# Designed miniproteins, single chains, continued (5), part 11

Each design is a single chain, and the fold is of that chain. pLDDT is the mean over its residues in the fold that is shown.

## One batch from the design tools (miniprotein)

Design m16346
Fold by ESMFold2-Fast:
Structure m16346 (fold): chain A 81 residues (1-81)
Amino acid sequence: MEEKKKKLEEEIKKDPRVQLTVDMYKRAIEEAIEKDDEEVVENTLKSLPNVLKALGATDEQANIALEYLKLHYEELKKKRE
């Protein structure tokens, strides 16, 4: 898991716009997990591709960012147990 997440993170860092959006979404997901609000996490993840495409990102960049945040969410859930 960590190696795949690092590769996705390197791809995200190539575009400062994508990186900034992902960092904002990471914080929102972390806050939602602390509040046990899984619906907010799911809705946040579902909005990400449309937000990135509105900012001019490609479908590939949006998919990479979404996969990274899904892996981040799974890691945060495991650390709470």
Scores: mean pLDDT 80

Design m16347
Fold by ESMFold2-Fast:
Structure m16347 (fold): chain A 85 residues (1-85)
Amino acid sequence: SREELLKGIEDALEAPIEYAKAKGDKKALELSEKLKKAVIEGDAEKAAETARKLFTEVLKKSEKEAEEYAKGAEELAKLYKELKE
């Protein structure tokens, strides 16, 4: 259902936040919370930018790998907006 998909997206976005809290990683926490907010607000551009920063600055992934995750975050924000109506 739509409600199950929205909950699944919210739970997936909450997981990095809880992990960052458990590790005491302030930068990871800040970026993970910003990513969740951007996706929930349907801000695809901000979701992509935040995911790119999270994957390069915190997870130390390459720019190429970070761009793949940024595209995923952009699509997730668009999907959430469509599901929320």
Scores: mean pLDDT 84

Design m16348
Fold by ESMFold2-Fast:
Structure m16348 (fold): chain A 72 residues (1-72)
Amino acid sequence: SLEEEILEKARELGEKFGVPDLALEMAEEAIRLIKKGEIMKALQAVLEKGRQHGVEALGQLLASYITNLVLK
């Protein structure tokens, strides 16, 4: 459920920002860290990856979505 919701959001954002492969990579890395209980590390990884690839807005939106799913 959580994993599928994150992947669906990544697909949506990846299409919107023209970086579908990158968005899925970011989601997969975040899911891996979330499964280890490292939620803050997952959010930081998403934000850093977005920054490194010039898609900070995508990183911020994905991190915000994950925060709402796992911290609320």
Scores: mean pLDDT 86

Design m16349
Fold by ESMFold2-Fast:
Structure m16349 (fold): chain A 77 residues (1-77)
Amino acid sequence: DPTESQLLISGLPQSTTEEQLRAYLESQGATVVDIRLYPELGTAIVTLADQAGAEKARAALEKSSWGGQPLEVERIR
């Protein structure tokens, strides 16, 4: 079984940085392996160390507001 999980995040402000996103996710108890940020699209692909961390990250992101807009989060791995 794959230990890592990936999330696709949409609706991020263009001002969002990789450091800001990583710090937020780690503050929610997720272990971040990699972040691929696409600021012009308002999207990011985040790789988490395990499925439990990915579910925590997804739930936290869906409850958060970034730039006054809710985020859409999809598990892709």
Scores: mean pLDDT 79

Design m16350
Fold by ESMFold2-Fast:
Structure m16350 (fold): chain A 66 residues (1-66)
Amino acid sequence: MGIEIPQVEAGPLDVTVGVIELAVAVANTTLSNEEAVEFIKKLREKGLIPKEVADAMIEEAKKMGA
């Protein structure tokens, strides 16, 4: 199958995703909505999160204040 299971990389990635979700919630509380969206975009640009995760986080940020 073309399915990959990078569990060795997914372990820290799973933790990172959880931390990013928390960071986005904090950013939406602490930063302006525009700054929170920019923060998520920077995380995607730096390759810290995949596009799908970034898009989901941006959608959540928009619901909170956009």
Scores: mean pLDDT 62

Design m16351
Fold by ESMFold2-Fast:
Structure m16351 (fold): chain A 73 residues (1-73)
Amino acid sequence: SNQQKLQETQSQINQILAQISTINPELSQKMQQELQRMQEEHKNSSTQEQLIMMEMFLGLLQMTLWALQKEES
């Protein structure tokens, strides 16, 4: 279901934010605040729209983590 996928995507987002926090805790906090803002703006959106938004945010987080890990190398 879309609700199950939304929960799975949220779990993945939390895992990547935790990894970003080990490298740059301030950036992780700012990204968490932006996520909360986006969730509030889309609270009346459909589950499908919320899922698309969160999957896009997950992609952004994955790219951010990759860039941070490359800079630490």
Scores: mean pLDDT 85

Design m16352
Fold by ESMFold2-Fast:
Structure m16352 (fold): chain A 94 residues (1-94)
Amino acid sequence: SLKKVAERALKLLKKKIEALKKGDDIEAAIYEAMLRMLTSVTPFFADAKSAKEVLEKLIEYYREQGDEEKAKELEELLKELEKLEEERKRKAEE
């Protein structure tokens, strides 16, 4: 069921975001690896190679389901993920 895969992918994305907020790069990388493993076997998500791309596919999925409120929540989650990844990159360059 694509719905169950989407729900599992979202849980892994949220765990990655929590790990990034804690500065736990290893935990974040583990959740991204699990996410890639889940998405690589699902045709709808197979082209998504990053957590950002998976989240973009989830936004597309929920819009196609008519769940605009969920899609908007995921757009805010995408902005948070991008901000955290940029912050991590900035700190690594110091």
Scores: mean pLDDT 83

Design m16353
Fold by ESMFold2-Fast:
Structure m16353 (fold): chain A 118 residues (1-118)
Amino acid sequence: SLLDSIEAAENMVQEMVKMVEKMIKENAPKEDILKSFERLANELASVLLQIRLVAFSSGDKETAELAQKATDTIGEMYLKVKQMIKENAPKKDILKQVKKSAAEVLKLLGEIRKKLES
């Protein structure tokens, strides 16, 4: 169901944050953090695409637009993290950026959830 897809996306966003936190705590190389982040971002984008297509096919334009905005936010987060790593930003700042962007995606997913549960 669409709600199950939203729950999966929310869990994936939380997993992305926890993975970055764990890799930083374990002193993983920044390039390894980026590779793992890219993998999870692509998986999340696939779930968000499915949400958008299902919403669009059902005539729910608002949910489709929110899912697209979440997809764009994930893409912008990836590019920003990639640039921070290229500029050798501290791991603490990378984590702060990931958490900030993750909160924005969770807010968008929460708006979809609230509408579907109403």
Scores: mean pLDDT 87

Design m16354
Fold by ESMFold2-Fast:
Structure m16354 (fold): chain A 99 residues (1-99)
Amino acid sequence: DVEALSREELIALLERELATESNESRRLQGELVLASLRGEEPAEEVIERVAKRLAEVAKKTGVPVEEVEERAIELGRELGMPEAGERIAELVRELLEKE
């Protein structure tokens, strides 16, 4: 029963870490976690960037679009942002169907 950081302190720490994060995948993960901690939906630009990144990975690795969609929905649910997960899944499908 030791609380080392309040939610507000954790948010501030994560914001500082993201300001210096050069790795795109880690930055996107941090943005999603930050939105979850704030109890907010991620910004639309973050959602779009995550979807584009997932579509690029799927194209390079040959992962089926259905598996990527399922994983995006799962992650949204795990973070308490199911609507964001569903939007990411929809955008990934659109990107992969277009190309």
Scores: mean pLDDT 75

Design m16355
Fold by ESMFold2-Fast:
Structure m16355 (fold): chain A 88 residues (1-88)
Amino acid sequence: GSILTLKVEGIKAEQVEVGDLVAFTTSNGVSGSGVITEVGEDGTLKVRVDGVAASEVAVGDTVSVAVKRKSDGTIVLGEGTITGVEDA
């Protein structure tokens, strides 16, 4: 697994929260799913991802993101860039 730091557009901090589910696909065709672990006010999300190693993605990769809100099941869509990658 890995921890990804994403800078996203189209998603506001008030629309998502820690514990929401995330599905993503990178510009290189890597797809994964995980859980939001941190929400920043500047459009930054930290996501803990299972099944994707840190070596499979890179800082600077473009990402398409779908967040499923745990409160009501609403899907929020965004696009962004990977700004941090950590092995987990």
Scores: mean pLDDT 81

Design m16356
Fold by ESMFold2-Fast:
Structure m16356 (fold): chain A 86 residues (1-86)
Amino acid sequence: SKEEVLKIVETFDETVERDVAVLESLTDDPEILQRLAEIRERARRTVEKALELIKQGKYEEAVELLKEESVRIGKELAEVLKQIEA
């Protein structure tokens, strides 16, 4: 349903914002902070694209986009954490 897909968008947005905020609190490195800002910007664009797909009734495409970007961003945030811990 539309409500289920909107909940997936909300969960994606909340998860990325929370994880980015945690990593930002662990570092003062301007290069890492810039990388986190780029990840946040990409997540924002993903949310905008998913909402556009939902407006068009393309729910399966919206879910797949969010799923693919969740995996991609999750891997990048894990790399950032490793960089901070190094």
Scores: mean pLDDT 88

Design m16357
Fold by ESMFold2-Fast:
Structure m16357 (fold): chain A 67 residues (1-67)
Amino acid sequence: SASARATATYVGVARAEAARLAALDPERGIQAIRQAADQMSDPASSAALRALADEVERELREREAAA
């Protein structure tokens, strides 16, 4: 659906931005995604962004543990 595509595109962009910010300030990148989720008017999109932030944080913690 159009809504699902828009959410997927936004999630992809947010993930790319989180990866970029992780090079500068990883915690701030994850926080920015969570703040974006809070600004979403659509509950489904908000939930998807929060799930993405949790996933990105998990991946970041795995990389920190490996370093």
Scores: mean pLDDT 70

Design m16358
Fold by ESMFold2-Fast:
Structure m16358 (fold): chain A 87 residues (1-87)
Amino acid sequence: MKEEIIKILKEAEDKVLQLEKDLNTRFLARVQFHEMIRLIKEKELSKEEIKKLIDDLVFNARQFLSPEVVKVVEEAAKKIKELIEKS
């Protein structure tokens, strides 16, 4: 599960960075994804804590990404929530 979540986050980050051309927006996206991946790797998080982090990632994305790119983050969030529910 942990490795699958990290894979989904990395694939979403790559897709966001392909779509976003602004350097400041790309930097903020990298920071958000890298921090979440770090927390998932280094901490023993409950399913509820992971869901909260995913919701925060989507909320933050909506503040600085274009709506089309936000959809990439929302799709990744949905996949992660489905993985958590199956475990």
Scores: mean pLDDT 84

Design m16359
Fold by ESMFold2-Fast:
Structure m16359 (fold): chain A 65 residues (1-65)
Amino acid sequence: GAEIRRLLSGLGPVGLALLRREVAEAMGVPAETVTIDRIVEYIESLSPEEQARFRAGIETLRREF
């Protein structure tokens, strides 16, 4: 929870928008319904290995955008 929220707080607007779209596509919901809370819940529902890969993706978004 707290660790993922901390990572998300470091994203710029473009990085956050891209992550929101990715989570929306994975969940099959409209991007505008994907809140920070929903992103955290989705990531926390993944396996530890999948969570680690997702955190790496967030760090890439933080660097690139």
Scores: mean pLDDT 79

Design m16360
Fold by ESMFold2-Fast:
Structure m16360 (fold): chain A 73 residues (1-73)
Amino acid sequence: SAEELLRQAREELDRAKKLMDQGKYNEAIEEFERAAKLADEAYRLTPGSPLGEEARDIRLEANALIGEAKKKL
């Protein structure tokens, strides 16, 4: 379900942020990419809903943080 994908996306995003804080940028990028993918899948299931908007926001945040992590490498 979209809700399950969104829950997993949030968990991956949180793990990636912790890796980022630890300076583990390559591992953080991998987790952010997983979060973005899960969020994109959730968005595609409910694109016009509040749940879809939350999924879009998670995807945008994950992609922004991937960019920041890549600058640290």
Scores: mean pLDDT 87

Design m16361
Fold by ESMFold2-Fast:
Structure m16361 (fold): chain A 60 residues (1-60)
Amino acid sequence: KEEVIKKLAAEMVVHHTAASLSEAARQNGLDIEELAQEVSKLAKEMTEDEAREIAEKYGI
């Protein structure tokens, strides 16, 4: 679950979008509002360089 949050946060920082959020919540049986809050919090703390490395690693 931490991997899902990390990938979504990287997508938000690099691409300025949360397009994958709803699908990730559905696929993992997570509450979309809770997931959105965790992703937004991590994205605010993530550097652009860190986000880019994560995005490249996971094909985002």
Scores: mean pLDDT 77

Design m16362
Fold by ESMFold2-Fast:
Structure m16362 (fold): chain A 82 residues (1-82)
Amino acid sequence: AIDDIIALLNSAKKALQAGNTAAATALLNSALALANKIANADDSSVISTLLSLAISALANNLLTPADIDNAIKFVNDIKAAL
């Protein structure tokens, strides 16, 4: 569910703030797996793309906690439109 993705993103943000990039990566991959199970194909595609870009940015040391906050806002905006 979208709420579970938001919970995982909040956990990933806390891991990243603690400097635990391995935990943040695992949490983002868990969120991506849930995004791929969203029944609406457009919402699944958009959220999965966002999470894939976030994982790629984290692998290159470019992802910030503020970027995760923006991702959470975007996912909440999609949830509100459902």
Scores: mean pLDDT 83

Design m16363
Fold by ESMFold2-Fast:
Structure m16363 (fold): chain A 100 residues (1-100)
Amino acid sequence: SLTLEILEKIDEIEKAIAEKKYEEAIKLLREMVETVLEHFEPDSPEFGAVLGTLALVIRETPKDSPLYKVALELLKEFKERFPDNPAVQQAMAEVERHEA
């Protein structure tokens, strides 16, 4: 059920971004990050999906939006806690390509 909760939140975040409901997207993003950190191992598919979602959010939102700033902050926290994690490294690489 926690795996399904993560997948459902990813869908809800994508929909909130499309509708420009950035405050709702921030809430869902924070809840998803909290769930993955509390219940999943860093090498889990769910952990990778959350990092992929952070990279997606950063790429798909305006740089001046509150959502962009929150997603970047969360990704930096993952980089500090799990610097050698492949999913974290992949998400950072995707963001760097977007930033040029």
Scores: mean pLDDT 86

Design m16364
Fold by ESMFold2-Fast:
Formats: structure tokens, sequence, C-alpha cells
Structure m16364 (fold): chain A 82 residues (1-82)
């Protein structure tokens, strides 16, 4: 459906934003800016988890579970860096 396609596009856009933000974090040397980038990355991971959960009826359950588990591990790791 058009709604499912829009949600998939949103997930892909958030993944691209997360990758760019994490690269900015790795390149940043200012501790205050690094913290702000980490907080933004945490927010993006939480948004990704929520968007993927909404796709649950429309995607492969095993692939969805693997993606959610990886994002939850990433979230825990990023929070540990604060």
Amino acid sequence: SAETEAKLAAVNALLAQLQALLQQYLDETDPEKKKALLEQAIGLVEQLIAQLQELAPHVDPAALQAALDQLRQTLAYLKSLL
C-alpha cells in the first residue's frame, strides 16, 4: 500500500540520517558537540524502532526481529557513551 511504501521510505531516510550523524560524531572533537550528536543519534534510533514496529504486519517477522534487536543493542551502546 502507499502507506507501507511511505513508512519504508521514512525508515530508509532515518537510517541515512543516523549513519551521517554517527559519522559526524566520530569526526567531532568538541565534547559538548559530541554529546549533542549522541543525543540526536539516540533520538533517531528510538524513532527507527517505533517506525519498524509499525511495519510488523507487513514485513518478514525474522528480519524485523533481527533489525529491532540490532537497533536496541545500538541504543544501549549509545546511551552507555553519555
Scores: mean pLDDT 86

Design m16365
Fold by ESMFold2-Fast:
Structure m16365 (fold): chain A 79 residues (1-79)
Amino acid sequence: MEVLSADEDNLDETVKKAAKLAKQGKEVIINTDESLLDQVKEQLKKEGLEIVKEERTTIPGPADSDAEFTVVSLTVKKK
């Protein structure tokens, strides 16, 4: 199993890498932001990947801020 991170700067590269790994029979986990989720899902669909699991984790921000971040973990494999 391989774990990848997708952000706005590397989304296309990360999804293509995930597709290559999944095509080799590996299960891949992609961590992304909630704001990028729809874009990641659409790109995964174009690459012929199936999302088998979707999980959300909230990460607290710095102690001096009320900021929190939601990370979405998508487990994908080749259809």
Scores: mean pLDDT 77

Design m16366
Fold by ESMFold2-Fast:
Structure m16366 (fold): chain A 86 residues (1-86)
Amino acid sequence: SREELREKAIEKLKKVVEGAAKAVEEGNDAALQATRQELIELGFSEEEAQAIIDAVKAGDIEKAYELVEEKVKKMSEEELKKILEA
């Protein structure tokens, strides 16, 4: 179902956010930029990807999760499948 695809996409994207948080803690800017680019390739706009990275840099993981969930609600079934195949 579309709802099951959304739940799986959110779970996967939360792991991407957790990877970005680790990159911030380690001072690994290259990994943080790679995560930003990954979000764009997964269908996030430059502004949406930057907002997630800014939330992670601020230590607001809950805000980053909210931004992921808001985007996933707007995604088509094809876009959700692309996230899961990546």
Scores: mean pLDDT 86

Design m16367
Fold by ESMFold2-Fast:
Structure m16367 (fold): chain A 80 residues (1-80)
Amino acid sequence: MRETLEQLAEMGKIAEKYLDEEVVEQIRQLINEAVMALTAGDYESTIQHLEEVVELAEKQNAEAGEEIRKLKEKAIEALS
């Protein structure tokens, strides 16, 4: 769980570095929803929200999307 939360925090930092403020706000909201789902034990919703974060990032900046995708994979691996 701690490792997953750390990966989610890094996703937010990458978004802030590479993406427009409007998209960062949307990603921040999705990460917050993923954290709430994770703490409730709803791993399916957590994964779905993280997939939405990756899609938003990739649409604006392919490099940022790739880095966020790697963090998503690490976050999911830490759930097992």
Scores: mean pLDDT 83

Design m16368
Fold by ESMFold2-Fast:
Structure m16368 (fold): chain A 109 residues (1-109)
Amino acid sequence: SREEIEAEIAAMVERSRERLRALPPEVLELLRRLFEAIIELLENPEKKEEYLKKIREILEELQKLGPLTQEQIDRFLEDLEEILKNPEQREMLLAYARAVLALIEEVEA
């Protein structure tokens, strides 16, 4: 249900709050750009090639700053394409991405 989805997102956001506060500013900036691009992808699935390329470029910048592998990037993008095919998963991820973006903006203030 929508209420169960909202509760799950709230729990995920709360768990990530402390982790986000511990991140370097350059990583927070890249995560903000990442979630902005994910939201754009989910709202504009007809432009998926453009936004998936943008997301890959952001993830490759994150890879330079941490232990993110090429295999993890490729899997993440594959999972995003599968989520785009499922309306319920797309709605869940969109709500989650918006919640995370709001939390990043709060931490950056």
Scores: mean pLDDT 81

Design m16369
Fold by ESMFold2-Fast:
Structure m16369 (fold): chain A 78 residues (1-78)
Amino acid sequence: MEKKVAEAIREINSLSEEDRKKIQELVDKTLEAAKAGNWEEADRYIEELEKHLLDAGISPESVKALVEAIRKRAEELK
């Protein structure tokens, strides 16, 4: 799992600075919503993140690995 997440991060680092900033913003918003207990809002941001990653050309496999890692981290913030 960790190796796949590292590969996903490498793919993201190859994107434009604008795309990377948008991805980071969505990740931060997801974790902030989860930390605040706003799970419905966190799920909405995860969905937007997934869409943006796919639209930016990140592989579906890398997107799944990253999304699952973010969801696991969000759950740990309870």
Scores: mean pLDDT 79

Design m16370
Fold by ESMFold2-Fast:
Structure m16370 (fold): chain A 100 residues (1-100)
Amino acid sequence: SREERIELALDLLFKALYDEKFHEELKKFAEEEGITGSLVDITTKYAIEKKKLPLTEEDFRLARERLLEAQREVAEEYPDIPDERVEEVLERVRERAREL
C-alpha cells in the first residue's frame, strides 16, 4: 500500500540520518556513482537504483515532509536534550513521523 511504501521510505531516511554505518554506505554509493545532492536525494537513488526497492521519488518526498514535521514537533517538546536521552528523542521522532 501507499502507507507501507511511505513507512519504508521513512525508515530509510531515519537510518540515513541516525545510523552511522548506513550513512557511510550512502556516502560511498554517492562517491562511486558521482552523485551529488542532499542526503534525501542520495537515499532515494540508493533505494530505487541500487537496491531496486518498489519505491518512487514521491514516496520519499512525502516521507521527508512527515519526518521534518515530526522533528519540529519533537524539538518543541525537547528543546534541551541531554546526551543520555538522545535515543528516546529519536524514537519519539520516528513514532510521530509514522503517525503523520
Scores: mean pLDDT 78

Design m16371
Fold by ESMFold2-Fast:
Structure m16371 (fold): chain A 120 residues (1-120)
Amino acid sequence: SSSEIEELIKQLEALREQMQQLYDDLKARLAATTDEDERKKLMQEALQQLEQLFTEFQDILERLMELLPEKKEELEKLLNEIRLNLSKARETAETDPEEALAHIQKAIELVNQIIDLIKS
């Protein structure tokens, strides 16, 4: 129903705001930290929290794909791009936290694109 879609969109928007806040906090803490081991720890902890938020986002999105089957193919493409960027963030987390941060930023941008597509 339209009311169910509206409630699910609100839940996705709340998760997106939590992801954005996590990214902003991580970026600020990385900029303030010169110790390489602490920077790696910050990135790993943030990735763990982001992956939990993304799992919740994915569960809501799966319900929305059932309610909006005409958008399913494009939503799945965006979801796969998020998974790719999170994978790249994990791969670079230990060697280049700044590159990992860029992949996290791209994943959040793709989350915004998913929400925009659902609302269109």
Scores: mean pLDDT 90

Design m16372
Fold by ESMFold2-Fast:
Structure m16372 (fold): chain A 84 residues (1-84)
Amino acid sequence: MSQRYHEAARLVLQRSRGEDVTLEDLSRLVGPEIAELIMKVVEKGPEYALRAAGILSYGSLLLSQGKPRKEVEELVKKELEELL
């Protein structure tokens, strides 16, 4: 789980550089709700893509520390929504 959030952060940065990263690619890593929020945030520009990647990296850290998946998912959703 932690590794999936880290991979999602990498894909977010790749998409911000113009690489073909889809909603489906992100959904498989972090689920459809978080993936949809990421796509909306990245469309706002490179600064927002960096912030989204930072949020996902923090989620990865919390999961590696044993925080429950549901709590981390809710935190990541909230932080991404604040960027919209």
Scores: mean pLDDT 85

Design m16373
Fold by ESMFold2-Fast:
Structure m16373 (fold): chain A 76 residues (1-76)
Amino acid sequence: MERIEELFEEGKRLYEEGRYEEAIEKFEQALVLGIQRGAPKEFLAEILENLARAHEALGRLDLAKRLREQAKKLRE
C-alpha cells in the first residue's frame, strides 16, 4: 500500500510543478498497482480525479470528463 501512496504523492508534486506528463505516468502507475493489490475504491477514485486534472491541464477535456465520471461511480 505505501508504495502506491508514494507514487500518488509524487504525481501530485509533479502536477504542482507543471510537469503534467510525468504526473500522469505516476498516477497511472499508482492506479495499476492499486487495482492489482485491491486498494480501497475511495483511494482509486482519488487517483482517477488527479489523473483527470492532469489530462485537463494538457487540454484533454473529454478524457478528463470520463475519468471523473469513473471516479464518481467508484464512490457509489
Scores: mean pLDDT 88

Design m16374
Fold by ESMFold2-Fast:
Structure m16374 (fold): chain A 96 residues (1-96)
Amino acid sequence: SENEERLERLEAELDDIAQDAVALFEKLMDNTLTEEQKQKLFQAITQVLQGLLEEAREEVRRDPSLDPDELMEEMDRRFLAEATAIANNIVFGKPV
């Protein structure tokens, strides 16, 4: 199914997506991240992506007719919110 294909692609690209997200956050925060901060952010983002992937698979299993675009939009919204909170905590030491 389209949902299964998109989720399999996301899983295969997890490390690349996480690395790109770390680089993007470094640029957006106008702050040079230390190697320790980059490693912590990469690990945390990878865990968020893995969690969202498992939740999405469970949703697809419960409702195979779920709209693929709505599923991806929800994953994107949750990822942005959680990753931003983590990045702010790691970079500035403040919960969001």
Scores: mean pLDDT 80

Design m16375
Fold by ESMFold2-Fast:
Structure m16375 (fold): chain A 72 residues (1-72)
Amino acid sequence: MKVRVTVDITVPKIAEKEAKEMLERVEKSNGKSLEEVTEELLKVSRRIEEVNKKLEELGLPPIQVVITIERL
């Protein structure tokens, strides 16, 4: 089953590059199978956790992410 994934990300300026890399990865998953999308979302989730840990150490707000998955 193919799915469409939409991601909305709010980031501090220092994490903007990391956020763009994550967005591009998810956008490349559009029209792929649910299994492939799930695998990519897990990778993105791990990356967000890494960046948010770094932001917390700097006293900055975390990256806020809204992920919408729609069946095609």
Scores: mean pLDDT 73

Design m16376
Fold by ESMFold2-Fast:
Structure m16376 (fold): chain A 69 residues (1-69)
Amino acid sequence: DIEERLRELAEVAEGEVKRDIEAALEALQNGDLTAAASGLDEAARRARKQGKEELAEELERIKREVLSL
């Protein structure tokens, strides 16, 4: 479940990455797939800048799944 995976990632993320994941979750729950994908893309970029490559890769996988809905 995409929403469950995003909730779990938001619980372990911090700062701006957490905020972007939470915003993407809200957008997904409201049916705004474009806003959700955009939020996940930004979260992945921030995670990479912080050296959190595994988190960034998981966020990008979820973004691809959202765009396939």
Scores: mean pLDDT 84

Design m16377
Fold by ESMFold2-Fast:
Structure m16377 (fold): chain A 69 residues (1-69)
Amino acid sequence: MTEEEKKETKKELIEKFKFSEETAELILEYYEKYSKSITVEEIIDHINYILEDRKLTPEELEKIILENK
């Protein structure tokens, strides 16, 4: 992922899910660790999947991410 794609990923996470910049950065680091070729769209789709599958709000997911830092 390029620096420009990283910036767009963080922006999309903040705008769509209202995540903090710290949460967006932690999410980006997590996905990059498991796939070097992951796209912005794939990250957004997977976050939506987790929220729906686990029946979590974006705020609840952010709390889990920050508490397990």
Scores: mean pLDDT 80

Design m16378
Fold by ESMFold2-Fast:
Structure m16378 (fold): chain A 94 residues (1-94)
Amino acid sequence: AKEEVIKILKELLEEVKKLAGDTPAMKALEALVQKLIEEIKKEKDPEKILELADQAIRAMYLLAQEQASQEEADRFIARLQEKNKEIEELVKKA
Protein backbone atom coordinates (compact mmCIF):
# COMPACT_ATOMS: atom_id res chain seq x y z
CA ALA A 1 0.00 0.00 0.00
CA LYS A 2 2.73 2.55 0.91
CA GLU A 3 4.66 1.81 -2.29
CA GLU A 4 1.53 2.44 -4.39
CA VAL A 5 0.75 5.69 -2.47
CA ILE A 6 4.33 6.93 -3.01
CA LYS A 7 4.11 6.06 -6.74
CA ILE A 8 0.86 8.05 -7.09
CA LEU A 9 2.34 11.10 -5.30
CA LYS A 10 5.45 11.00 -7.53
CA GLU A 11 3.31 10.77 -10.69
CA LEU A 12 1.16 13.73 -9.56
CA LEU A 13 4.31 15.75 -8.74
CA GLU A 14 5.63 15.21 -12.30
CA GLU A 15 2.24 16.28 -13.72
CA VAL A 16 2.08 19.52 -11.68
CA LYS A 17 5.72 20.26 -12.65
CA LYS A 18 4.67 20.18 -16.34
CA LEU A 19 1.93 22.73 -15.56
CA ALA A 20 4.01 25.08 -13.33
CA GLY A 21 7.48 24.72 -14.91
CA ASP A 22 10.77 25.17 -13.03
CA THR A 23 9.65 28.06 -10.76
CA PRO A 24 10.91 28.63 -7.19
CA ALA A 25 7.40 27.70 -5.98
CA MET A 26 7.59 24.38 -7.88
CA LYS A 27 11.05 23.64 -6.41
CA ALA A 28 9.64 24.30 -2.91
CA LEU A 29 6.67 21.99 -3.64
CA GLU A 30 9.01 19.25 -4.93
CA ALA A 31 11.09 19.48 -1.71
CA LEU A 32 7.92 19.38 0.46
CA VAL A 33 6.45 16.36 -1.38
CA GLN A 34 9.80 14.50 -1.17
CA LYS A 35 9.90 15.17 2.61
CA LEU A 36 6.31 13.89 2.98
CA ILE A 37 7.18 10.75 0.95
CA GLU A 38 10.13 10.03 3.29
CA GLU A 39 7.77 10.45 6.29
CA ILE A 40 5.25 8.05 4.67
CA LYS A 41 8.04 5.44 4.25
CA LYS A 42 8.63 5.56 8.05
CA GLU A 43 4.93 5.57 9.10
CA LYS A 44 3.04 2.44 10.21
CA ASP A 45 -0.21 4.23 11.20
CA PRO A 46 -2.70 4.28 8.27
CA GLU A 47 -4.32 7.51 9.54
CA LYS A 48 -0.95 9.30 9.59
CA ILE A 49 -0.13 7.99 6.09
CA LEU A 50 -3.46 9.47 4.88
CA GLU A 51 -2.69 12.81 6.60
CA LEU A 52 0.76 13.00 4.94
CA ALA A 53 -0.67 12.10 1.51
CA ASP A 54 -3.46 14.68 1.97
CA GLN A 55 -0.85 17.37 2.77
CA ALA A 56 0.97 16.56 -0.49
CA ILE A 57 -2.29 16.60 -2.53
CA ARG A 58 -3.37 19.92 -0.95
CA ALA A 59 0.01 21.55 -1.69
CA MET A 60 -0.13 20.39 -5.34
CA TYR A 61 -3.73 21.70 -5.60
CA LEU A 62 -2.69 25.17 -4.37
CA LEU A 63 0.29 25.40 -6.76
CA ALA A 64 -1.83 24.31 -9.76
CA GLN A 65 -4.41 27.01 -8.94
CA GLU A 66 -1.68 29.72 -8.81
CA GLN A 67 0.60 28.66 -11.69
CA ALA A 68 -1.59 26.95 -14.32
CA SER A 69 -4.30 28.33 -16.62
CA GLN A 70 -7.86 27.86 -15.29
CA GLU A 71 -8.52 25.03 -17.79
CA GLU A 72 -5.27 23.21 -16.94
CA ALA A 73 -5.85 23.72 -13.19
CA ASP A 74 -9.42 22.31 -13.43
CA ARG A 75 -8.19 19.20 -15.31
CA PHE A 76 -5.34 18.59 -12.83
CA ILE A 77 -7.63 19.13 -9.80
CA ALA A 78 -10.05 16.50 -11.17
CA ARG A 79 -7.07 14.11 -11.48
CA LEU A 80 -5.93 14.96 -7.90
CA GLN A 81 -9.43 14.09 -6.64
CA GLU A 82 -9.42 10.73 -8.49
CA LYS A 83 -5.94 9.86 -7.16
CA ASN A 84 -6.83 10.95 -3.61
CA LYS A 85 -9.74 8.45 -3.63
CA GLU A 86 -7.35 5.74 -4.90
CA ILE A 87 -4.90 6.54 -2.05
CA GLU A 88 -7.70 6.35 0.55
CA GLU A 89 -8.80 2.95 -0.83
CA LEU A 90 -5.21 1.61 -0.85
CA VAL A 91 -4.58 2.65 2.78
CA LYS A 92 -7.97 1.28 4.00
CA LYS A 93 -7.21 -2.12 2.36
CA ALA A 94 -3.76 -2.30 4.01
Scores: mean pLDDT 81

Design m16379
Fold by ESMFold2-Fast:
Structure m16379 (fold): chain A 97 residues (1-97)
Amino acid sequence: MEKAIEKAKEEFRKVAEELNVPEEIVEEAWEIALKKSSAEELLNKIKEAEGLSDEQLEASRKRYEETLAKATPEEKEKLLALTLAELAALEAVKLLK
């Protein structure tokens, strides 16, 4: 059941459409996000994109680990879906340059 992931893709597409992002860029960005969807790779990309310090990255990592430790399987799927949407948005920004 890929409900949360498919819904995240639809929400990403809807937001991109409101911003006049071409459908081709939306699909490419989503596929790149799926390929790169490891937790460690995501955290490293967020660090690079936002210019986070090592202290800020550690705070984010602890928050993520704490959330995962308390999460149900359904909540883990929702967290992954949110993570994919964030990655896709970053990749879409790169493709629009």
Scores: mean pLDDT 67

